# Ledger of designs, part 19: designed miniproteins, single chains, continued (5)

Each design is a single chain, and the fold is of that chain. pLDDT is the mean over its residues in the fold that is shown.

## One batch from the design tools (miniprotein)

Design m16630
Fold by ESMFold2-Fast:
Structure m16630 (fold): chain A 104 residues (1-104)
Amino acid sequence: SKHTRESSRLVSHMVGHTIRGIGEELDGNHEEAGRSFMDSVRDGILAGDYLVEAGRIDDAKELYRETARMAELFAERLREAGLDELAEELRRLAREAERRAEEL
């Protein structure tokens, strides 16, 4: 379906943003890494939304939960780098992803 194709595309973008964020961390560009991690998490949430529209409820729940776990891991890494505001925004996105999973 169109929604399944869009979900797949967004998961690919999520992976790409995660790889870019890791690369930025390795280069010491922690703020840019944080922005890449935020883009990754937003793509994961949106991909889950498209799975819901496709009627793939169990897949959507799992993707939302995995996205929330990744967001919490990214938030901790950014907090360790002293980027508390970006870390808190990632934690907010983690809570949003968990809420979406729980409402299904």
Scores: mean pLDDT 89

Design m16631
Fold by ESMFold2-Fast:
Structure m16631 (fold): chain A 59 residues (1-59)
Amino acid sequence: MVVEASQLVAKPKIKDIDKVQELAKSGDDKVQNALAILSQESQDEALKEAAKKALQDLK
């Protein structure tokens, strides 16, 4: 599917969030802080919401 090519470009950011979320759940304050900053710095609403949701899932 041609749309898969578009998703491949945007998807890396979402996958990054998933990865940092796992690290944050391990209780690492450093990655939790990075997730919080990403949630604020993210210009993309979808990415911002994903990061915020991941952060809220922790607490």
Scores: mean pLDDT 61

Design m16632
Fold by ESMFold2-Fast:
Structure m16632 (fold): chain A 88 residues (1-88)
Amino acid sequence: MKKVSVIAGFVEKTDDPEIMRKLLKEAAEKAAKIKEKLEKEFDHEVGQVGFLVETEEERKKALEELKKALKEAGYELERLEEIIVRPE
């Protein structure tokens, strides 16, 4: 199987566009740091996926669907790094 490591960013939806912008920026900055670390640690593909979620249940469902899709595509998930950003 082809190996892959994935960064899964989860951003909690909010009605405030300024807070939403702050959360998206925080998620992007955290993802960039993790991606740099994983690309130094592994010689296989490092992917990044972002999700907007309203609930913890939506986050868990998105994560399980991601794992299933990778397995069905013939990928072996070597590392999965989760980033969760929420309004203060």
Scores: mean pLDDT 82

Design m16633
Fold by ESMFold2-Fast:
Structure m16633 (fold): chain A 96 residues (1-96)
Amino acid sequence: EGFVALAALTKLRLPQTPAIAAQHFPRPDSFVAAEERGARKELERIVELSPDPEATRKVAEMTLEEAQAYLDSLPRDPVELAREAMEEIRKKEEEK
């Protein structure tokens, strides 16, 4: 569940990070596109590391509206669920 929530939050937040940065520091479209590609790669990695990659991939492929509706339907705070998944990813990274 944490990985699915992390994928949904990543879908909503990471594509917005380059846009927010561009508001303060105007950048070429090529630079913004590179940051968006990085965000997509991170989302694919979350799917790969998920204990349920099919459910996580389904959320990653959702529209922004569908992803938001999914987060709103969760019984727990999606930020807390995502934090737990990020901690698990960090531990797996540290083992290599």
Scores: mean pLDDT 64

Design m16634
Fold by ESMFold2-Fast:
Structure m16634 (fold): chain A 102 residues (1-102)
Amino acid sequence: REALLLEADEAIENLDAEAVRRLLRELGMDELGELAARAAELARKARETEGEEGKRLAEEAGRLAAEASALLAVELGLVSEEQGRRMLELLLAGKVEEAAEV
């Protein structure tokens, strides 16, 4: 499990959407895997795209990453579904410290 998490971290750093999806599915986190993979794909496209399109893609990637973070906390049993929703709202508002206290 530790080896799969390390591979997932590297795949996220490289914005390898297919590897992220595969590794999180192997951990039994299918929904999280799809969201994280989409976030990585959009982040990579944003990096390669200039102007307003690049900004839009980066904002969408950030939204999906925040959603994936909230789902990860729920899947790990750290928070309830209601707390996960509150955490997502705080992350989207840029209140990362408050989200960590949910």
Scores: mean pLDDT 65

Design m16635
Fold by ESMFold2-Fast:
Structure m16635 (fold): chain A 84 residues (1-84)
Amino acid sequence: SLLEVQREFQRRLEELRRRGEERGISREEIERVALRAEEEAIAAQAPKVQALTDPEEQREAMVEAVREIGEAVLRALEEYIESQ
C-alpha cells in the first residue's frame, strides 16, 4: 500500500539523517540533497503516471512512482553521506 511505502521511506530516511548527523553533516545540507533528488525523480516519474488513462492503472503506477522517488532520494543521500 502507499501508506506502507511511505512508512518504510520515513524509517530509512530517519536512519540516514542520524548517520549524517554522526558524520557532522548539517541537517540543512541533508535536506538540500534530498530535495534535489526528489525534484529530479518526480520529473522522471510524473510523465509515466500521466500517460495512463485507466484509473486503477494510474493508482498502481502512482504507488510505484512514490516508491521509486523514495528510493532515488535515499540512494542520493546514502551516496552523499558516504562521500563525506
Scores: mean pLDDT 85

Design m16636
Fold by ESMFold2-Fast:
Structure m16636 (fold): chain A 82 residues (1-82)
Amino acid sequence: MLGEIIEEEELKKLVAEAKAKLEKEGKQERIELIDKIEEGAKEVEVPKTFFREFLKKLVEEEDLSVDNIQEILAEAVEKTYE
């Protein structure tokens, strides 16, 4: 399970769920960010754990800034490695 690459179907489901939640909250800028992440993820093989944790943090963060996006990336990498 650790290091398992995310399947396209699961990636699409996670992205759709994240966008739906952000749309309900009116956070359009975060939806655009997730669109860019989805495009990038489709070009490379990404670990399932990394993608789930990254997307979860992106959606749950109350005050999203450039600085805390870097922190979210670092946390997702750490959880993927563990």
Scores: mean pLDDT 71

Design m16637
Fold by ESMFold2-Fast:
Structure m16637 (fold): chain A 83 residues (1-83)
Amino acid sequence: MTEEQKKLEREAKIYKDSAKNYEDAVARYQAAGDRLASQLEAEGKTDEAQAFRDRLNAVATRLQKLADESKKKAEEYEKKIKE
């Protein structure tokens, strides 16, 4: 491999690792949020639980967008290596 290819491979790995970290954060955040929302529902606070879920979904959506952008960057670097 050329030094240029090695550099592109390192960049691709960084973005792949970033995408995975964001996806893992989304999963953990949603799991923790589901637990708390379920506790609110068990206490009869259904409207508060729904408002909480809506706020969590907004944050999860933003984190997922960052994951998707990082995946796209990784794919762009991998494509440059193969072309």
Scores: mean pLDDT 81

Design m16638
Fold by ESMFold2-Fast:
Structure m16638 (fold): chain A 75 residues (1-75)
Amino acid sequence: EELEKLKEELEKLQSEYNKVMDEITRVAREIEALRARGEVDPELLERYQKLMDEAVKLGKKINELRQKIKELEAK
C-alpha cells in the first residue's frame, strides 16, 4: 500500500522529469539557433533556467522517493 503508492509517485515524477528534459532540449536548440545569428532572447534564457531548476527539483524528489522505497523494501 505505502510502497505501491511511492512507486506510483515515482513513475509520475519520472514522466514529468522526462517531459521537462524534452522541453530543455527544445529550448536549448532555439537558444543555439539564435546565437548562431548573433541574437539573444532573454525570455528563452529565463525559460531555460526555470526548466533547469525544475529538473533539479524533480531529480531530488525522485532520489528521495527511491531512497524511501529501498528502505521499505529492506524490511
Scores: mean pLDDT 84

Design m16639
Fold by ESMFold2-Fast:
Structure m16639 (fold): chain A 87 residues (1-87)
Amino acid sequence: SVEELLEKFEKAIELYKDKLSEEAYKFLTDLYNEMKKLYEEGKSIEEILKVVEEGVKKAREEFPDDHLLISLLGLILHELKELLNES
C-alpha cells in the first residue's frame, strides 16, 4: 500500500540521514512530505507516481553524484510502479 511505502520511505530517510548531505536530506524530506500530502488528499497512485518521477529527474540533474539519494528515490519509484500494476 502507499501507506506502507510512506512508512518505509520515512524509515529510510532516518536510517541514512547521517550519510546524506543537508541539501539531499531536505530534498528527500520535501518529496516525502509532498507524497504524504497527496496520499492524505486521496490522490491516485498515478498522480503520486508523476510527482516521484519528476523528483527522480530533478535529483539526477541537481545531485548527479549522490548515488545514495538517486538509489533511494529509484527504490521508491520502483515500489510505486509495482503498486500501480497491482491495482
Scores: mean pLDDT 84

Design m16640
Fold by ESMFold2-Fast:
Structure m16640 (fold): chain A 93 residues (1-93)
Amino acid sequence: KEEVEKVKKAAEEGKKRAEDFAKSTKDKDLLIEQAKLQLYKAKEYLKNGDYVGAAAYASAAITLLEAAGEEDSEEYKEAKKIYEEAFKKAKEK
């Protein structure tokens, strides 16, 4: 359960950072570009077996895409999939 708690904390911290960024701007394009960057990082961390990093960046991407109104996008679906996979893998570790 130690690894699951680390993943949960990282996801909460990623969400908080993304919420703070979203409050600083109403530029939808900037929110989407930042979300894509967070999603790219989440994918790389997941590939490297870093589920804590994967959850943090996936959570940030989800939060930014929600702020941009992009909840039906492929990026949002991919970010949610990475987030779910990070938690699943942490339970198996």
Scores: mean pLDDT 85

Design m16641
Fold by ESMFold2-Fast:
Structure m16641 (fold): chain A 77 residues (1-77)
Amino acid sequence: LKIEIEVEELPSTNDAYKITVTLSEEATLEDAEKLAEDLQEKVGAVAEITEKPGHIVIEIYVEKEKLEEAIEIVKKY
């Protein structure tokens, strides 16, 4: 399973970051939902799931202090 991770600093005063995770077409919506749930429960992140032809995109919004932990959760998937 190929996973692509992009990290962007949000232009906000709250030191928030956006993590964009792209899952290959072999990934299911259930897989994306489980990852989003884990991130919400463990790091308090807000996750948005978008289905696109041939892949699933998850946009994760997380505070700076929890950025590294969020990335590690994504990598473990």
Scores: mean pLDDT 77

Design m16642
Fold by ESMFold2-Fast:
Structure m16642 (fold): chain A 81 residues (1-81)
Amino acid sequence: SELDELYEEILSLVKDPELQKMVEGLYKTLKRLIEEEGLPEEKAVEVARLTKELIEQGASLEEIERAALRALTLAMDELAR
């Protein structure tokens, strides 16, 4: 899937163990939300792409984590009925 391909690409860019762990946690969360909460895969892909862009820009772990969490929260709020 596009999400799985993006995850592998992101991991190839990251050498910091703490950032790798955060990316792995984010990927597992996105997969769970797709399966259990009805998050569209395209929204999960948008969160992953934002994460990749910030990593490529050299953003800090704190900035990446905060931005990913905000994007995920917004996506989930848009699904609320």
Scores: mean pLDDT 83

Design m16643
Fold by ESMFold2-Fast:
Structure m16643 (fold): chain A 65 residues (1-65)
Amino acid sequence: MEDEELIRKARELASKTKNPELKAELDQAVRALRISKELGDEEAYNAARDRVLQAISKAEEELKS
């Protein structure tokens, strides 16, 4: 999945979630991904990308409950 698509999905989930902690995590994870990509830090980029994927997974699971 392209980073742009991943960011769009995370933002959509952040707008739909009723959990303020999860919304904050989605927003922070997206910010970390964008910053790491701009800096060209591969280690930080991989960590941030995994963080976004984890936050998306948690948000999708919570929305199904």
Scores: mean pLDDT 82

Design m16644
Fold by ESMFold2-Fast:
Structure m16644 (fold): chain A 79 residues (1-79)
Amino acid sequence: MLEEIEKKIKEAGLSEEAAKKAIELVRKAVEYARQGDYLSALEAAAEAYKVLKENVSEEAAKEISRMIWEAIREAAREA
């Protein structure tokens, strides 16, 4: 899941800086969810979606956001 999200972000046409920021926020969201900190996970995921929405099409941002939420749900089940 995480590798697929990173690949999608890199292929979505973001700048290297925007892609790095989005990937870092996704990693933080998953880690917070794994620790049971769902509020911080939600905040990190929302920031990632904002970066994506400003840099890619709305459709691409929504698709990647869906993958992020699935990764958060899987990490939460491991918590």
Scores: mean pLDDT 80

Design m16645
Fold by ESMFold2-Fast:
Structure m16645 (fold): chain A 97 residues (1-97)
Amino acid sequence: MSERTLKVLKALVESGILQKLASSLLPEDWPTEEQLEEFINGASLEKIGEVSAAAEMIAVAAETSSDEKLLEMVREIGKNLGLSEEQIEEIIKLINA
């Protein structure tokens, strides 16, 4: 993992933003497979997979120093989790700090 990627991930973890993103989509205390299946009745498996993939792609984008890709990935994650524009901008500021 590059030094820049580590800094970005550390900032997201320390701020609790990454944890908020996860908890906004799923209940606290990650459910069992059966409970998750019931919950997904309100949120698709595809949407959950997209959030996980987007978080990984944000780390890759930070490594490549691509503002365009980084912003798009952050906005997609925020949109998928139902975050406000203000919350999305907070995440962007943390990544750019």
Scores: mean pLDDT 53

Design m16646
Fold by ESMFold2-Fast:
Structure m16646 (fold): chain A 85 residues (1-85)
Amino acid sequence: SEDEKLQLLDQARDLRMQGQRYLGQGDTEKAKEKFREAFELLKELFPDDEEVRDLLENIDSLSPEEILSRVTRALNRADERLWEE
């Protein structure tokens, strides 16, 4: 349902915020863990999104700042799609 999709999106946003907090504390490994969790939720919402799939495959080789930027863009796209349904 739309409510379930919105709840998953809110969970992904919370995980992104947690990752950003860890990044601010200098805990880059925990930041990456939270960003990965956010991306796994986005993959469940949009399993055919190639950008989300490609990022998950390469997440360990990207900087936490690059991951944060890409997670933020994916969340913005997901939000727009759910409001257009």
Scores: mean pLDDT 76

Design m16647
Fold by ESMFold2-Fast:
Structure m16647 (fold): chain A 77 residues (1-77)
Amino acid sequence: LTPEQREALLKALLAGVNRLHDLYAAGASPEQIRAEADRLIAELTRLGKELGAPQEVIDAYVAALRRVADDLIAEKA
């Protein structure tokens, strides 16, 4: 993974995490949080593939974003 690929993926991940936290703070439903997480995961996967990042790295970033969404949804249960 090049420094440039890593920076781009980290920025995308942090933006996604911030977006999910903003939705949670705004009182979004679990369904809205999951839908936004799915959209962000698709965007992150597309970015990773476009950058030529290894699949295991893309999978790790996707898993991190999914964990954030799942944790926020669990807080609303």
Scores: mean pLDDT 85

Design m16648
Fold by ESMFold2-Fast:
Structure m16648 (fold): chain A 89 residues (1-89)
Amino acid sequence: MDKEAMLEQARRTVEVAEAALPELEKEGEEAVASGDKVKTAVIYSAIGILAAAAELAARWAEEAGDEELAERAREVAERLRELGKRIAE
């Protein structure tokens, strides 16, 4: 894969994950509070997918030498994993 294309995909992944995090947190809180187990499961799955994508983006950014993007990707991945733990409890 082209290094520039890999960095562009990593950047887009991080931007999507960062933008989605506040919405997933709000919807997750609402689903848990309402006892909607189906919505909770859907949101939990979305969080897991985005966290895994952000973790992959961190590796791509690190390999490409973009330390700032790698750190952003790790931070959003960790926040998504923490949100997932809160929803699963």
Scores: mean pLDDT 85

Design m16649
Fold by ESMFold2-Fast:
Structure m16649 (fold): chain A 72 residues (1-72)
Amino acid sequence: MEVTVKAANGGEIVVEIKDIEDAKKVVKGLMEKYGAENVTLKIGDKEYKVKKEEDGELLFEDEKAEIIIKDE
C-alpha cells in the first residue's frame, strides 16, 4: 500500500508500506508534518482520504467504506 502527501511547496511524497500496522505510524507522521487534508492512503487499487484522528485512531473514507487504523 502507499501513502501520498501533497506538500505545501507543491511537491508530492509517496511512501510504500507493506502492512496496515506500519501505515498508521507513517500516516500520523505525515499528518503532523503536512496536515491531514494532504494525506491519502492507497490500498491496492483503492484510495482513501484521511478524515479524522480521534483517541489514537485514524479514520479513512472512500465513497462507500471507512477504514480505521488503531494503535497496537
Scores: mean pLDDT 62

Design m16650
Fold by ESMFold2-Fast:
Structure m16650 (fold): chain A 80 residues (1-80)
Amino acid sequence: SPLEEAQAKIAEAVKLIKEADRLYSQGKFDEAIKKYEEALKVLEELIEFLRKHNFDPSLIETAELLKERVKKKLEEIKKK
């Protein structure tokens, strides 16, 4: 179902962000960058999926805010 697919994409994005945060805390910046970039791709796919299936606007907004947070983290790491 679309709900199960959305839940799977959310779980994947959260897992990638947690892995990236862990790698960053360990000073593994290149690996952290790769995982944040993977998370951004999943979040972009999630947002498009949520819009295509007319999910609640608040869920779409939450996903977009998470994407912007990850994007800002990635930009800061790349500038160091």
Scores: mean pLDDT 87

Design m16651
Fold by ESMFold2-Fast:
Structure m16651 (fold): chain A 81 residues (1-81)
Amino acid sequence: SELRKLVLRATALEIRAIGLLIDSTDPALRAQLEQLLADFQKRFQPLLDEAEKNGTPEDLARLQAVIDEYEARLDALEAQL
């Protein structure tokens, strides 16, 4: 399902961020990665809860937009390495 694909993308984003945390010795980058993970979970979870209840294309589009936004932020942080 499309919802399952979005959940897998969200999980992959979190795993990638954790991997960068493990590999990074820069305290500033580590703090930014921790904040990114916390902010992502705070924004993603309510939208996921809504999509699981209603499952509309609009709900799925909101989830995709948040994932796309945080993937771009993570790419920007990784590029600072």
Scores: mean pLDDT 88

Design m16652
Fold by ESMFold2-Fast:
Structure m16652 (fold): chain A 102 residues (1-102)
Amino acid sequence: DQKIKDEGEFYFLTGMIFAARGDYEKAAEYLKKAYELSKHPVNAWIRATLEMYKNLLNSDDMLGIARAIGAYLRTNPAALEKIKQKLKELAEKLNIDPSKYL
């Protein structure tokens, strides 16, 4: 359970950071990985967030969802900073070099 939770959160946070940087293809790739892991109950909040964007956009296009997330994060710097902090903490916990994603 914890491994699936941590991996899902890592992909989701990484996807959001790439979206904020305007790298929508990489963002979509990571968000797709997070979405698959969100089928497990431990990542229900990730599923709820991505389903919210699908419903708002009336679209399953993960590139479109990545653009919407990126626009939100660029207009909300406080949210982006919290996401960067969480990714750094999670990457350190998983023994992943966060500099590759930050």
Scores: mean pLDDT 84

Design m16653
Fold by ESMFold2-Fast:
Structure m16653 (fold): chain A 83 residues (1-83)
Amino acid sequence: MEEKKKKLQEIADEFRKKLSELYDKGVKFTPEEGKVIADLIRAIREGKPKEEMENLLKRLEEVSDNQELIDFAKKYLEKAKEI
């Protein structure tokens, strides 16, 4: 159980780091994109149900036209689902 929590925290931290790198490169997020991403990172870190994380990804796809952001979210969600 502790090992699973550590892996989820590492995935959430890596996702946050990649988003910070995108922001530093001048990629701007809308308030709605930022809120959904923050909720998704928190859901991964806390080990929320996979359905909740998938619903947050679907919400991101509805509010964002930034394919790079969506692809990063999908990548980290898939890593979290394997834990």
Scores: mean pLDDT 80

Design m16654
Fold by ESMFold2-Fast:
Structure m16654 (fold): chain A 67 residues (1-67)
Amino acid sequence: GKIEEIEKALKALDTDGSGLIDATEAGKILLEFGYSRELALKVAELFADEEGKVNYKEVVEWLKKLA
């Protein structure tokens, strides 16, 4: 489903296996899958660390809770 495709796309951005990806790149994936800019910004606000990285697994779990 849509969430499984998002998880695969976000995981592909995790090039070092840390579970952390750029918040900006994560936001672009969310926009590609039809989420609003406001939701993409909310992900950065809720999950981004001081380096601008988000844990993609936490993002996926949060998106599941919205459905």
Scores: mean pLDDT 82

Design m16655
Fold by ESMFold2-Fast:
Structure m16655 (fold): chain A 73 residues (1-73)
Amino acid sequence: SKAGELALKYAKERGLKYATSDDVQRAALELGLTPEQAAAAGAYAVMISNMKGRDGLADKEEADIGVELGKRV
């Protein structure tokens, strides 16, 4: 999916290696998700990253999963 690549692109534009919830939300919105779905996508990506010890910073796979879960909201 394009979601993780877009989220990392936005993070990289700000000098970050990993995506924040805002980067994931922005990627979700550009892919046509609603604001509610995008907020959920960011929250899920951060939750998964925290489970892996990355202090709420999502990699490409975590951002992709977050957006797929966000679509279900």
Scores: mean pLDDT 85

Design m16656
Fold by ESMFold2-Fast:
Structure m16656 (fold): chain A 78 residues (1-78)
Amino acid sequence: DRELKLKGLEEGVADAKKVLERRREEIRRREEEARQIDDPERREQLLRENEALRRQLEEAERQLELSYADFVKRLEAE
């Protein structure tokens, strides 16, 4: 029962980490594309948007680790 719940959580966390890794790759690609833009105003706008996406990604990664730790703690308390 506990092992089944932990396995489900670990699979969910692994899937979430794959999604976050794809987002990180997408942000990197967008930054490279932005640097190729000839319009300096548009380039700066996209670079600022990518910077905001990086911060969102970092927060999502932090929340994932906190949620995992909290779930494991609750399972151990049962």
Scores: mean pLDDT 80

Design m16657
Fold by ESMFold2-Fast:
Structure m16657 (fold): chain A 88 residues (1-88)
Amino acid sequence: MDAEVNALLAEYKEETQRFYEEVQERVERLRAEGREEREILLEALERLRAYYEELRARARAEGKEAVAALFDERLAQVPAAEEAIREE
């Protein structure tokens, strides 16, 4: 259940929300600077991938397999998103 997962994820939730805000702010700043959109999106996706890998590893080290499984699912979606950006 999402509520149980959210309880297990509580110690990551504030950190992940702050990370998403930082990524969004960086994307907006790079767009304002005139950076190429594809490069901005690929950089944001790579930062997100690396962060999810770190969170997955931490969750597994703490024995939080349900939380680790959520990040596995999110990471599994990254290659398809990357391909879509590159193959536009």
Scores: mean pLDDT 76

Design m16658
Fold by ESMFold2-Fast:
Structure m16658 (fold): chain A 81 residues (1-81)
Amino acid sequence: SLQELGRLLGELVDILSKVDPEAAKKVEQLAKALIIALQEGDLAAARAYLEQIEAIVKAAPLSPEDAARAAELLARARELV
């Protein structure tokens, strides 16, 4: 569901905000664009936005615990896109 996807991406933004507030803001903007793309049926755009989110998360200096949680959130988000 779009509600579940928003919740997963919101938790990801919260994780990023602890280590990189700039990256967190970018992911929040991409998450909003991703949800709009899905609402409009633009699956190619939605997938491209998710790939950008994944790249930002991969570059972030997360603890091993937060990296593992972020990976879980991204895996679940991929199933919804």
Scores: mean pLDDT 89

Design m16659
Fold by ESMFold2-Fast:
Structure m16659 (fold): chain A 87 residues (1-87)
Amino acid sequence: MSPVEQEMLRLYIMSQEESEEAVLAAARAFLERAATLPEEEQIRAVENMLRLASTLPADLAARLRALIREHVPADVIARAEARVAAR
């Protein structure tokens, strides 16, 4: 399993067991680390986070999307959103 897949599984588990603040703090740390990855891995990380957001309550999903916009370039987000929409 890739580091991105491992962190996404961790975030999903935290979304079931932990507070919203704990989930957002873990997501922020992951996004900061993802910013150091090659572009393709960063796009994959954002795609997976957007997919995770669709499984969360609407308010937590909105906060997670805001966090992604804060930490990720708009072009990377657009490419990740296109991948989510395609599948």
Scores: mean pLDDT 78

Design m16660
Fold by ESMFold2-Fast:
Formats: C-alpha cells, structure tokens, sequence
Structure m16660 (fold): chain A 60 residues (1-60)
C-alpha cells in the first residue's frame, strides 16, 4: 500500500538523519517525521514535507 511505501521511506530518512545530523537534530527530525506520518497518506505530500524539514535543520 502507499502507506507501507511511505513508512519504508520514513525509516530510510530516519537512518540517514542519524548519520548526518547531531543527536539533537536527528531527534527533532524523527519527531517531525512522526507528526508528518500522522497527517498524510500521500507520497508527494510526504516527500515535500521531508524536503522542507531537512532544509530547516540544515539552515537552522
């Protein structure tokens, strides 16, 4: 299902965040991912939200 694909992408994104961000930023990202997953079932909305959250964490 689309939700299963979104959850798989979320797990990949969480793993990547843990590798590239500080522990504090990785934790913030994981919390925001949980919020996004609660609010969307559309893969395009998910990907757009994911890109925005990475951008916010990179720029501060």
Amino acid sequence: SMMEEIRKLAEVARAHARRIFSPEKAAEFEQRMDEILAETDDINEFLMALAKEFTKLVLG
Scores: mean pLDDT 81

Design m16661
Fold by ESMFold2-Fast:
Structure m16661 (fold): chain A 100 residues (1-100)
Amino acid sequence: MKKFMSSKEATELTAHAILGIGDELDGDEKTAAENFAKAHILLSKEYLEEAKTTGSKESAEKAIEYAKLGVEYAKKAGDEKLAEESKKLLEEAEEILKKL
């Protein structure tokens, strides 16, 4: 068996790396909020895809929670595009949870 890293695994690792280096960046609050919004959006997407593929209610609930955090941090950053992306993920995750 040969194992290959999926695009989803790479995305999840990137999200965790962004969260991990946040403590070291010492940027302004807006820059930190933008990075946290991006990280939570990536985590929401990963759990949303897992909920779609496995039918996991827990994964759908996690996608909702991360999407909510993405909206909150995007608003703190003043980034409307990240806020809209996070809201779209939230709506999609809630719709999937209703079908599970």
Scores: mean pLDDT 75

Design m16662
Fold by ESMFold2-Fast:
Structure m16662 (fold): chain A 65 residues (1-65)
Amino acid sequence: DERVREEEERRARRGSEINQDLNKLLKEYPSLNEKELEQKIEELSKKHGVDKEVFRTHLDHSLKS
């Protein structure tokens, strides 16, 4: 139980970090050109070990909403 809880907390922290970085990217988006946006998405993808498409999809969804 404790080990499972610790793993869930680690996953939650990683998810929170991804969300924080996504929110920062959204705030910076109006000031970024396409090349800068691509570089930041690539950096976040490498930092979190998550596919670039995840960040692109989130940005597209947020911008359309």
Scores: mean pLDDT 72

Design m16663
Fold by ESMFold2-Fast:
Structure m16663 (fold): chain A 80 residues (1-80)
Amino acid sequence: MVELLRELEEAARNKDYARGRELLEELRTLPPRELGRAIGELLREAGREEEARRAIEEAWADLDPEQRERAEGLLEALRA
């Protein structure tokens, strides 16, 4: 799981949107909360906790229930 997130980060860094999209489809097979926790852990390792928290807070009102479950998992990982 973490390996997929690291590959996604590298694809974003290289602006390889086709690869990034394929990796996102694989990540969508994970339960929303578990996906959120994995993303949060990766962002914490990368030192992007503050950016991730702000992005979620700003988008919160526009999130559907599944996206909120994912965001909650991510926030839990960032708080740890």
Scores: mean pLDDT 70

Design m16664
Fold by ESMFold2-Fast:
Structure m16664 (fold): chain A 70 residues (1-70)
Amino acid sequence: SNAELAEQLRALLPLLSDVTAADLSDREFLERLRENLQAAIETLEKESPDIAPLLEGLRRALALVEEHLA
């Protein structure tokens, strides 16, 4: 559900604290969110190996957004 997805995203990423279930019903919002998550993952992977828990959280958030868009 959109509410469950919103809670999971907020728990994983501080930058998504303002995400609501209504936002998750907006395909344009989800597509932008997917692109932003991919960009963040790519940037962080280049900068530090010690951020593995944050990268795992971002990858899980990306997977949830992509699943919701499917």
Scores: mean pLDDT 76

